# Designs tried in a protein design run: designed miniproteins, single chains, continued (3). Part 114

Each design is a single chain, and the fold is of that chain. pLDDT is the mean over its residues in the fold that is shown.

## One batch from the design tools (miniprotein)

Design m11971
Fold by ESMFold2-Fast:
Structure m11971 (fold): chain A 68 residues (1-68)
Amino acid sequence: GKIDEIIGKGLQVRWQYLGEGLDKALEKTAEYILELSKEHGIDPKEIADRLRELGLNGLADAIEKLLE
């Protein structure tokens, strides 16, 4: 589905930011996923819920923090 496509694109971007540190890579991945969710009209909460189902809790937490 579209949510899984967005997550896949975000995870590809994470690796290019690892040189700046893991926390920065997670932050940039979360920002990119939020941008894609807005572009495609998907609720970021649904993406965070899907990430938790996949065991990617750190990335789900990063997305929810950006929504505060």
Scores: mean pLDDT 80

Design m11972
Fold by ESMFold2-Fast:
Structure m11972 (fold): chain A 61 residues (1-61)
Amino acid sequence: SRAALRRLLDRLDEELKTTPPEEALPFLLARLPPEMQAFVRTLASQSVGVILDALRERFVS
């Protein structure tokens, strides 16, 4: 559900704030469902903030 995806992305956003930058993208990808992982691979960005915003726009609202 959209509510469950919103909670997942919010939790990941908080966890990523304390994750080293060099580990942040692999950490994010490992915790995403396959459909969301595939979407992230289409993005030109390596910024976790930009990726999280794109995921929210595509899958939550």
Scores: mean pLDDT 80

Design m11973
Fold by ESMFold2-Fast:
Structure m11973 (fold): chain A 63 residues (1-63)
Amino acid sequence: TAEEIVERFEEEAKGRSHLSAEELLGRIGVPEELRAALARALDANQGASREERVAAVKAVLDA
């Protein structure tokens, strides 16, 4: 789900500051076609609340 993607992305990012958002999404098993769109959504909402990041991810998945 969108909540699981955000949670796992944040966990993978903790030790991997040298990896891009797309690479982190790849590590959690997100399909390649969705990685760029989800990476853009997460980067755009980097300073936002968790709820806002989940909503952004859900919008990409529902498109």
Scores: mean pLDDT 75

Design m11974
Fold by ESMFold2-Fast:
Structure m11974 (fold): chain A 79 residues (1-79)
Amino acid sequence: SRLDALLAKYDKIAAEIKKIFAKENPSQEELEEVDKLIDEMDAIGAEIAKIDRQKGIEVDAQTGIFRMALSVRKKVLEK
């Protein structure tokens, strides 16, 4: 489904962020790349939220998808 395709894109971007984060000392360039990837994840999350709103399941997109994006951002920004 369209939702499944968006979730697959989200997981792919999350995997790229996790790959950079797995480095003990990511470079400034890699951290800038992560910021761009997080912005892309937020955009995908917004599209999922629109689909869920049309299906009457808005809360799932907001609490599930955006919470995952925020969790990844927090892990990357932890010093």
Scores: mean pLDDT 65

Design m11975
Fold by ESMFold2-Fast:
Structure m11975 (fold): chain A 78 residues (1-78)
Amino acid sequence: SELEETLTELISSPDLSLLQRIADLAGVSVSTVSRFLQGRSFVSSQTALKILEALKEVFNYPGSNFDLLELLSEVRSL
């Protein structure tokens, strides 16, 4: 899917402008978003939910936060 491809690109070759937009919407730093997407550092459940909601808004994703988190876990396994 287009979202899966975009998430893979954000992890492997991050678009800093897109990461900044997600960070601004979530109310967190770009480094926090990047680390969350890569699954490399602990973030609070509240922070994770804010990032997932920002991703849904940026990509007009109609699914649940749970569905998006599952997709992220698959992309992180690559």
Scores: mean pLDDT 77

Design m11976
Fold by ESMFold2-Fast:
Structure m11976 (fold): chain A 83 residues (1-83)
Amino acid sequence: SAISQQTIQQSLEAIQQADTEPVPPLDEIKKQLEEQQQGLDELHEQIKKSGTATQEQLEQLGQLTVKAALYAHQLLLNEQAKK
């Protein structure tokens, strides 16, 4: 519960920071999303190879989730800024 609460808070803080700063260019956001997808694929292969997820791997999954939420928000802001 504490870890989940911290992950939610971290996601909200990341989104709030994105609203305060200039929106990154679309190409940069796309590059970050591609890097997140690669990280997720690598984590999936590690878990598949070991047959079980470690606590560190679950922590990494949480971090990738926070970043995915941030970049999705930045894509929305980028579309709004294009106007």
Scores: mean pLDDT 74

Design m11977
Fold by ESMFold2-Fast:
Structure m11977 (fold): chain A 85 residues (1-85)
Amino acid sequence: MDDAIRLMRRARDLLRQGNVDEAIRLVREAIRILRQQPPHPDVDRAIGTLRVAIQQARQGNVDQALGQVDRAIDQVERAQRVQRS
């Protein structure tokens, strides 16, 4: 999960810089990593949230995409804390 969180944080930074295509690529890589994790409700929600982020970014709704990426990071971090407890 640490790799997926790192990719999402980098995608957020790229979205803020206006590098939308590279941000979408990193979000897709984060989804691929998350899909390889054991089933978890917060991981499943994060994958759905990131798919919405890609759609928003592609439509030019960068602020909405940023909000979705931040939400997905929180969801994955929550799942990771439960797994390590």
Scores: mean pLDDT 84

Design m11978
Fold by ESMFold2-Fast:
Structure m11978 (fold): chain A 88 residues (1-88)
Amino acid sequence: SSASEEAREIERRLSEVIEKEKLTPEEALRLGEHLGLIRGIANADPASLAIVQETLGLSEEELAEYRSLQTIEEQVEAALARLEEEKR
């Protein structure tokens, strides 16, 4: 099913990034949390966007960027960027 294919693609992309970036188990867990956040924003009901933005402290630009990410690859790359900013 498409849902099973999506879950497999998420697992594959996360595993590739974890290996490439040599992430620790703690960083890998945090990457997954960032991905969950981004996917939540990307798939949120438009009527809920103002509440999501306020609750998460997102800028208009960040909200628009995450909403535009339509592929798992783009979402995983954005999650990695958030993790890298958090580590700085």
Scores: mean pLDDT 83

Design m11979
Fold by ESMFold2-Fast:
Structure m11979 (fold): chain A 84 residues (1-84)
Amino acid sequence: NAMEKKKAEDEKIKPYYDKLKTDFENWRKRFLEKYSPEEAERLARFYLTMLYNYYKSNPKYKKAADKLIRDYLEEQRRRERLAS
């Protein structure tokens, strides 16, 4: 039940999520080309904060930004566990 509702909500925001994720990944690539990995990750976190603040008044984009931030934090936590 909870998983089915989550899947339906994820499908509803998918076009917004895909756009925000593509834009974010393109900016992450630029940061990695110009800056150290540590500085690039700081800029990525700053970008996500600005993105959230920009879209917080738009319900669909806000949900997409929330998901993108969660997915990014899970990715970082997974990388930290593998590095340990």
Scores: mean pLDDT 78

Design m11980
Fold by ESMFold2-Fast:
Structure m11980 (fold): chain A 71 residues (1-71)
Amino acid sequence: DEKDVEIVKQALKEFEEATKNASEEERIKNAYILGLALKDLGIKLTPEVKKVIEESGLNEEEKKALIEGMK
């Protein structure tokens, strides 16, 4: 679980940097795609992972899209 938390933290930092100048619609779409990628990597939506997402710099729509991608 520690490795999953670290992977998610790093992925969220990279997402925030990569999408800094993107439109709101593009950020939401990319958040969903990131969620799918994390799921494919075998990362489960644990309470610890959810906390990392909630404490990230993502807005509410981006967080919801990411979580939906991980389901």
Scores: mean pLDDT 84

Design m11981
Fold by ESMFold2-Fast:
Structure m11981 (fold): chain A 63 residues (1-63)
Amino acid sequence: MAHELADELGLPREVADALERLGVPEELQRSILEALRNGASVEFLTGAFGLSREAAEELLSLV
């Protein structure tokens, strides 16, 4: 599911792989991908979704 959504949003498949590896729940995967597409910051990703700073920085590096 995350791979197909990443492709639809024009994001690299590596972002979907990172979300799965980080154990992000499916209900949050779509919201996080949409936030990344819209230029979300590390602070937004950690505050809104409870991601660690390291996880947020990794996801942003792949976009």
Scores: mean pLDDT 79

Design m11982
Fold by ESMFold2-Fast:
Structure m11982 (fold): chain A 79 residues (1-79)
Amino acid sequence: SLRELKRQRRLLQIEGYIRFTPLEEVTVKKIAEKLKLSEKTVKSHLKVLFEKKGVSSIKELYVYLVKEELETLELMRLS
């Protein structure tokens, strides 16, 4: 579905921004400014990411994404 693909693309863009940005710079306002989205749209997508990752805040999401990346690197080391 086109709507689902657009949502998935936006979620990936937000995750990418968070992965490559220091925690200090990871705010709704800065994400919205960087991705040219409204703050309301960013909050909506963050809520989906929070539910998907089982976290409740931007800080927890950041920690989750960093941990996920480290686990991926560890699996690659063992393979």
Scores: mean pLDDT 81

Design m11983
Fold by ESMFold2-Fast:
Structure m11983 (fold): chain A 64 residues (1-64)
Amino acid sequence: SILDAAQRAGRALRAGDREAALAGLREMEKNGAPKSLVDAAREALRAGDYEAAERAILRALLES
């Protein structure tokens, strides 16, 4: 589910596990999370902006 994927992505993000966070974002998109918000989270994560990535994950979950 989008919720399970978001929870995994959030945990990975807090642990500094970039690869696990990206895997969680991919699962969110696969389960119907808005692509624009998942893309925003990917860009923030690529830039090392973990706070922006977390906000985008939460927004994607709320808009799903």
Scores: mean pLDDT 84

Design m11984
Fold by ESMFold2-Fast:
Structure m11984 (fold): chain A 104 residues (1-104)
Amino acid sequence: AKRLLEELRESLRQARRLLDAKDYEGALDHLQRAIDLAEELVDRYPDDLEVLEEVLALLGAAATLADEIAKNADPELQKRADELRRRAEELRRRVVERIRELKK
C-alpha cells in the first residue's frame, strides 16, 4: 500500500505542477494515473481503513485539479477533465461507503 500511495501522491504533485505551467494535457495524463492508482488501492486494500481514508483525501484533491483544468483548457481537454472528475467523485462515493461499513 505505501508504495502505491507514494506513487499516487507523486502523480498528483506532477499534475499540479503541469497545471501551474498551463500544460493541461500533461496535467490530465498525471491525473489519470492518479485515479488509476486510487482504483488499484481500493481494489487491493478494501479493508484497510488508513489506506481508504488517505485515498479519499487524495481523490478530493484529484477532483479539484480536474475542475481547474476543465475551467481553463480547450473543449477537447475539458471533456477529458470532466470524465476524470466524474471517475474521481464516483470512486470517492464508493470509498466513503466502504469506510462507513468498516467503522460499524
Scores: mean pLDDT 87

Design m11985
Fold by ESMFold2-Fast:
Structure m11985 (fold): chain A 61 residues (1-61)
Amino acid sequence: HMSLGQAIGRAIAEALNAEGSDEEIYKRALEVLKSMGYPEEEAERLAKAAVDFARLARELD
């Protein structure tokens, strides 16, 4: 049983490894979250959070 924090962490890790635009990163994170069984609305919100985090992490590098 995966906790919400673990699911978000995995989505963020996947987003950080994605190449391309913010839209491509968003789609990648969304696919990962949906594959984990999250409803579409929740997956969309979490994917946006993952993209924001990935952007911040890249900018701080």
Scores: mean pLDDT 72

Design m11986
Fold by ESMFold2-Fast:
Structure m11986 (fold): chain A 84 residues (1-84)
Amino acid sequence: MSLKETLEKYKLALARQEPLTRPPAELVEEQRARYAAGDKTVWIGVAGTNNEEEIKRILEELREAGIEAELELGKGMVLTLRPA
């Protein structure tokens, strides 16, 4: 699926789930800390946002840090390392 399709699908899921309250920036920092600790297989939920720009910013920030990220419905984002 394209990023656009994934974002739209995620929004529909969020509308029916218990709301997450943590801001996107906090989730990115938490994820970066876990990754720096050697955990390369972690899950991150996109909290408190159905805003496409905020979700894109999170994905772009992870990408700039050398981490590929994908949204998975009901499980948050799966991080995949870029090939060295």
Scores: mean pLDDT 47

Design m11987
Fold by ESMFold2-Fast:
Structure m11987 (fold): chain A 68 residues (1-68)
Amino acid sequence: SMRDQFKERVMYGSNIVLKLGEERNLSREQIDRVLQRVVDKLRQLYAQGIIPSKEEVEELAREVVNEV
């Protein structure tokens, strides 16, 4: 289902944020803010009927981490 794909994309993006955050030595507070921003962007796409690809989720996560 579309909901299950959304859940998978949230988990995938969250794992990338955690990995990139650790590599960049981000604080827990910075990682939590990045996670929230990525999830909010994914929720906005889901509300529009859009499930991004795993590649698009990775690019989104990298973009948000780079804004810190």
Scores: mean pLDDT 88

Design m11988
Fold by ESMFold2-Fast:
Structure m11988 (fold): chain A 73 residues (1-73)
Amino acid sequence: MEELEKKLLAERGKIEELLKENPELLEDPEVKEKVEELSRFLEELGEKEEKTEEDFKEALEKLKELLEFLKSK
């Protein structure tokens, strides 16, 4: 799990850096909606008492999808 958690933090950091460098991306309603959806998912995962490897993999995939979406703008 530690390796998946590290990858998740790394992908989250990339998204945060991209948004910091391109703050106008958050003015796009589609970008804002996707960021809010992922934030809710991560919050729900954080509240889960037992986190599985599948939960971390799903979170990682969602983070990668958001990063690719943001890069396409």
Scores: mean pLDDT 78

Design m11989
Fold by ESMFold2-Fast:
Structure m11989 (fold): chain A 85 residues (1-85)
Amino acid sequence: MDLYKIALEQLDLAEEHFREGKLGAAMYAVRSAIEIGKLLYKMGNKEDAKEVFQRALELAERLKEAGAPGAEELVEEAKKLLEEI
């Protein structure tokens, strides 16, 4: 199972949901990508995890600017995960 590919697919889905104004669906997809990124990091795939967390942070910041509930917490989680790599 290619977890990195699945994480990128979730981030692409989040981007599409965000463009469509589906902020809740976008938030869910970003959270899913972050959870996969945590698994990649635990498995030693640090570079793949870092890319996933970077893209998740960028989307979470955009969701925060759009007023999505929980986006501020998601931004802080992604920042903390990037510090750990």
Scores: mean pLDDT 88

Design m11990
Fold by ESMFold2-Fast:
Structure m11990 (fold): chain A 81 residues (1-81)
Amino acid sequence: MEEGLEELLRLINEAMRAADTDPEKAIKLFEEAAQKAESLGLTDVAGAFRNAAEALKNGDKRTASIYATAAALLVVGELLE
């Protein structure tokens, strides 16, 4: 499970980096992260990623950043346990 959580953090970081310059790429990365989170049983994390992708589809980078940050904090919480 640790490898899956590390992969989620990588996807979050890559999506956040892409959000300002390539929102389409960021949306795909958030959707990929949501599917990965679901496969790991992390329903709240998956929901946060889907909300981040939806916000970017609407051009709302601030809301997308908030959801991505929430997802990252949830993943870090899982790693610390």
Scores: mean pLDDT 81

Design m11991
Fold by ESMFold2-Fast:
Structure m11991 (fold): chain A 107 residues (1-107)
Amino acid sequence: SSELEETKKAAIEQVEKWTEKLLKKIKEAKEKIKKSKAPEEIKKKYLKQLEELEKKVEQIKADAIKQIEAAKSKEEIKKVYEEFLEKLNEIEEEIDKIEEELKELEK
């Protein structure tokens, strides 16, 4: 239905908005690491971890959009979106852990 297609468009827009925010947070975390006084080996480790998280965010986005486009009901769209948000929250927690570990090294 037209209403289902509008719900899909709205859900995809939210998926894109949330992934953009998280990718920006990853970019800012990478900049903090590069500017830090931490040992070079530790910087390389955290930058590699953030690069892997960036790839995971892009994959989570792609999977969510594909599943939303394939959805046959508003209930399916809602379930996909909720699972998407849960996965993004897990990535954000990993970023926050890296930033806290970096702060401890700067004491």
Scores: mean pLDDT 90

Design m11992
Fold by ESMFold2-Fast:
Structure m11992 (fold): chain A 67 residues (1-67)
Amino acid sequence: MQTEEEIREGLRLLEEMRANWASLDPEQQQGVENAWEAIKKGIENKEKITNEEGREFVEKVEKVLKE
């Protein structure tokens, strides 16, 4: 299970990669877009998550994004 600290570190890395977008190759850019799309989809569909651990994970991601 990913901890809040691991989530925060992952999100910081994604933000750093987005800040340096022009320095990324197309494969790295696609990876960042895919990861960000998955995060947005998870938050959007939070109420549809029946797994408690999955819901807690999405809530932790949303909390870190609001920090």
Scores: mean pLDDT 72

Design m11993
Fold by ESMFold2-Fast:
Structure m11993 (fold): chain A 64 residues (1-64)
Amino acid sequence: GDAKELAARGYEALQAGDKATALAYGGLAGNSGPGPEAELARKGAEALVQGDDAAALKYLKEGA
């Protein structure tokens, strides 16, 4: 998939307070292959799992 587009959708979901949807999109973006956008999305998903919503927002925004 397009990691950048998926990261953008994850960012929008997290801004709306939908952490489950944000994690799903962040995970999909992180698995979309090698590249800086996918790596940022992986970091965003990891931050969400750890409960660091601020770091997750930053990483998903940078990956978009």
Scores: mean pLDDT 81

Design m11994
Fold by ESMFold2-Fast:
Structure m11994 (fold): chain A 94 residues (1-94)
Amino acid sequence: MSNLEIFEKGLEAFLAEARRRLSPEDLARVEAVVAEVLAQIRANPEWSVEEMLQLLARALAEWHRAHAGDDPAVEAALRAGLHAFLETVEALKA
């Protein structure tokens, strides 16, 4: 698998967890951020999965700070999603 394919599999796991935990409105906003990040990653397929994840994590943190504020439920959902991403990526690298 390419780094992009590994990242996209991790992202599927992230979005599945987000769908379970977020409201439809918050999910739509997260999916919009993810789409913008994914466009940048697809323009830079030479990046490592770790670099791709850093971009995603930064974009989500910036969005959360600007729009969701300090909502602990949204923060917990994003952390759970990122955990699912990391577990999926580690399984694919093994």
Scores: mean pLDDT 81

Design m11995
Fold by ESMFold2-Fast:
Structure m11995 (fold): chain A 65 residues (1-65)
Amino acid sequence: SKEREEALKYTGDKILAIGAAEEGRRVAKEQGKKTLSAEEIGEAGGVDKEIAELAKELLEKDKNP
């Protein structure tokens, strides 16, 4: 099912993005930074650029809902 495949991919990407956002938050705190770039989050979380950008959006939503 295409709907199931898309839902599974979206859920997997979301889980990876949440993990990368948490690692990004930790690294930012350790480095004394208020925020990290998507590239820095991707390196910290070990995720692809697209997932790193999603993680950055999650971090930014926490600051300005």
Scores: mean pLDDT 74

Design m11996
Fold by ESMFold2-Fast:
Structure m11996 (fold): chain A 97 residues (1-97)
Amino acid sequence: MIEFYAGTTLLLPATAGVPASEVTMPSAEEAEKAVRELAKERALAMARKIAEAAAAGKLTEEEKKAIKETEEQLIEEMKLLGIEEEDIEEFRKLVAE
């Protein structure tokens, strides 16, 4: 859900909800990679949602500010999860479209 609340964790709760681990015995490194991949998927999905809302052309000034704050929060969370700058750049380009 996109509510544009500053100071909340946007990526980690969605990532935590997708453990498929009965089939494999993941190492700590494998689990960390899976978390980062899910966080990337979630960030890109939110970026598409933001781009769609912007394309609709009915955003208020307040909604534009909330979108900027959400974008900054997502980037901060991606950095905390150790996501590479190249993937963050792709997210930024997707939001800018």
Scores: mean pLDDT 64

Design m11997
Fold by ESMFold2-Fast:
Structure m11997 (fold): chain A 87 residues (1-87)
Amino acid sequence: SAADEAAGERMLALMWNEIQTEIANGASTDTIVKTLKKRALEMAATLPSSVVIKMMDLFLEHLSTTVDKDIYDKIKKVIDEIKKEMS
């Protein structure tokens, strides 16, 4: 629904802001992954799987312009595992 998509976008914005701050402060990839897993679990508890998957894909698009390939590949692997469990 439009309400679920709006809620997903708000939760994505909060997650992106938190992770962007961690990246700016030099946080390890493991720290970023922990934040991502926590936020993804909160989204999955609140939103339909289709909306969560869409938000994860949008997150990867934002991430691809912000981090090095090595960090991107590690985080993409985690998101791919989350998406597989939700499918």
Scores: mean pLDDT 85

Design m11998
Fold by ESMFold2-Fast:
Structure m11998 (fold): chain A 63 residues (1-63)
Amino acid sequence: SMEKEKELKEKVEKKVKELKKEGNYEEADIWERAYKRALSNGITSFEFVEELADKELKLKESA
């Protein structure tokens, strides 16, 4: 579980860095929130973090 948490952290940090480098700070923030939400629910899957981020991004585009 600790190894999976480390792997998830590295993947999310890489994604967030890429988004910030592209100037996409809002999407980077959404990914950081999705990551925190996943961790608080014991989720260590990158795919779940991606789904959470995509859902939040779609909701924000509709608002």
Scores: mean pLDDT 82

Design m11999
Fold by ESMFold2-Fast:
Structure m11999 (fold): chain A 97 residues (1-97)
Amino acid sequence: SEAQDLYLKRLESLLELFREQGDEKAAEIAEKAIEIAKELKEKGKLTGEFVLQLEDIVQYVAAGKLDEALKLLDELKEKYPEISEKLEELKEYIEKL
């Protein structure tokens, strides 16, 4: 899907931004968000709304708002059970920051 390809490119641009800024934590979370987005794209289920929510998680981590990132991940796990295992892995990673 062309739209899903554009959504994925948006996350890749965010990753490059944090790499250029030297924000290693935000960059690593962006890399993990891209892998989650790729799996939903393979299932034909990647939406702009989901990508915006993944961007919010990366931005929360960059801002040191780890509790907001974890809360949003719990909400996403309920909405997207097909990807809940990868969302849980991301949550566990953020909890160790």
Scores: mean pLDDT 86

Design m12000
Fold by ESMFold2-Fast:
Structure m12000 (fold): chain A 61 residues (1-61)
Amino acid sequence: MEGERLYAEGRYEAAAAVYRERIARDPRDWLAWANLGIALQAAGRVAEGDAYMERGRALFL
């Protein structure tokens, strides 16, 4: 998918934007929350990324 491709290319901020759009369409898309967190961690925004990954896990569990 688009976000995964951007992440693979090292375009972490662009990948994060795609995942934010997915969350806006479906706030219960736990994979989008988790992937947003992963992209933000890769961009060096570790604390923010951890928070989004936690949200994704809470929605999954």
Scores: mean pLDDT 81

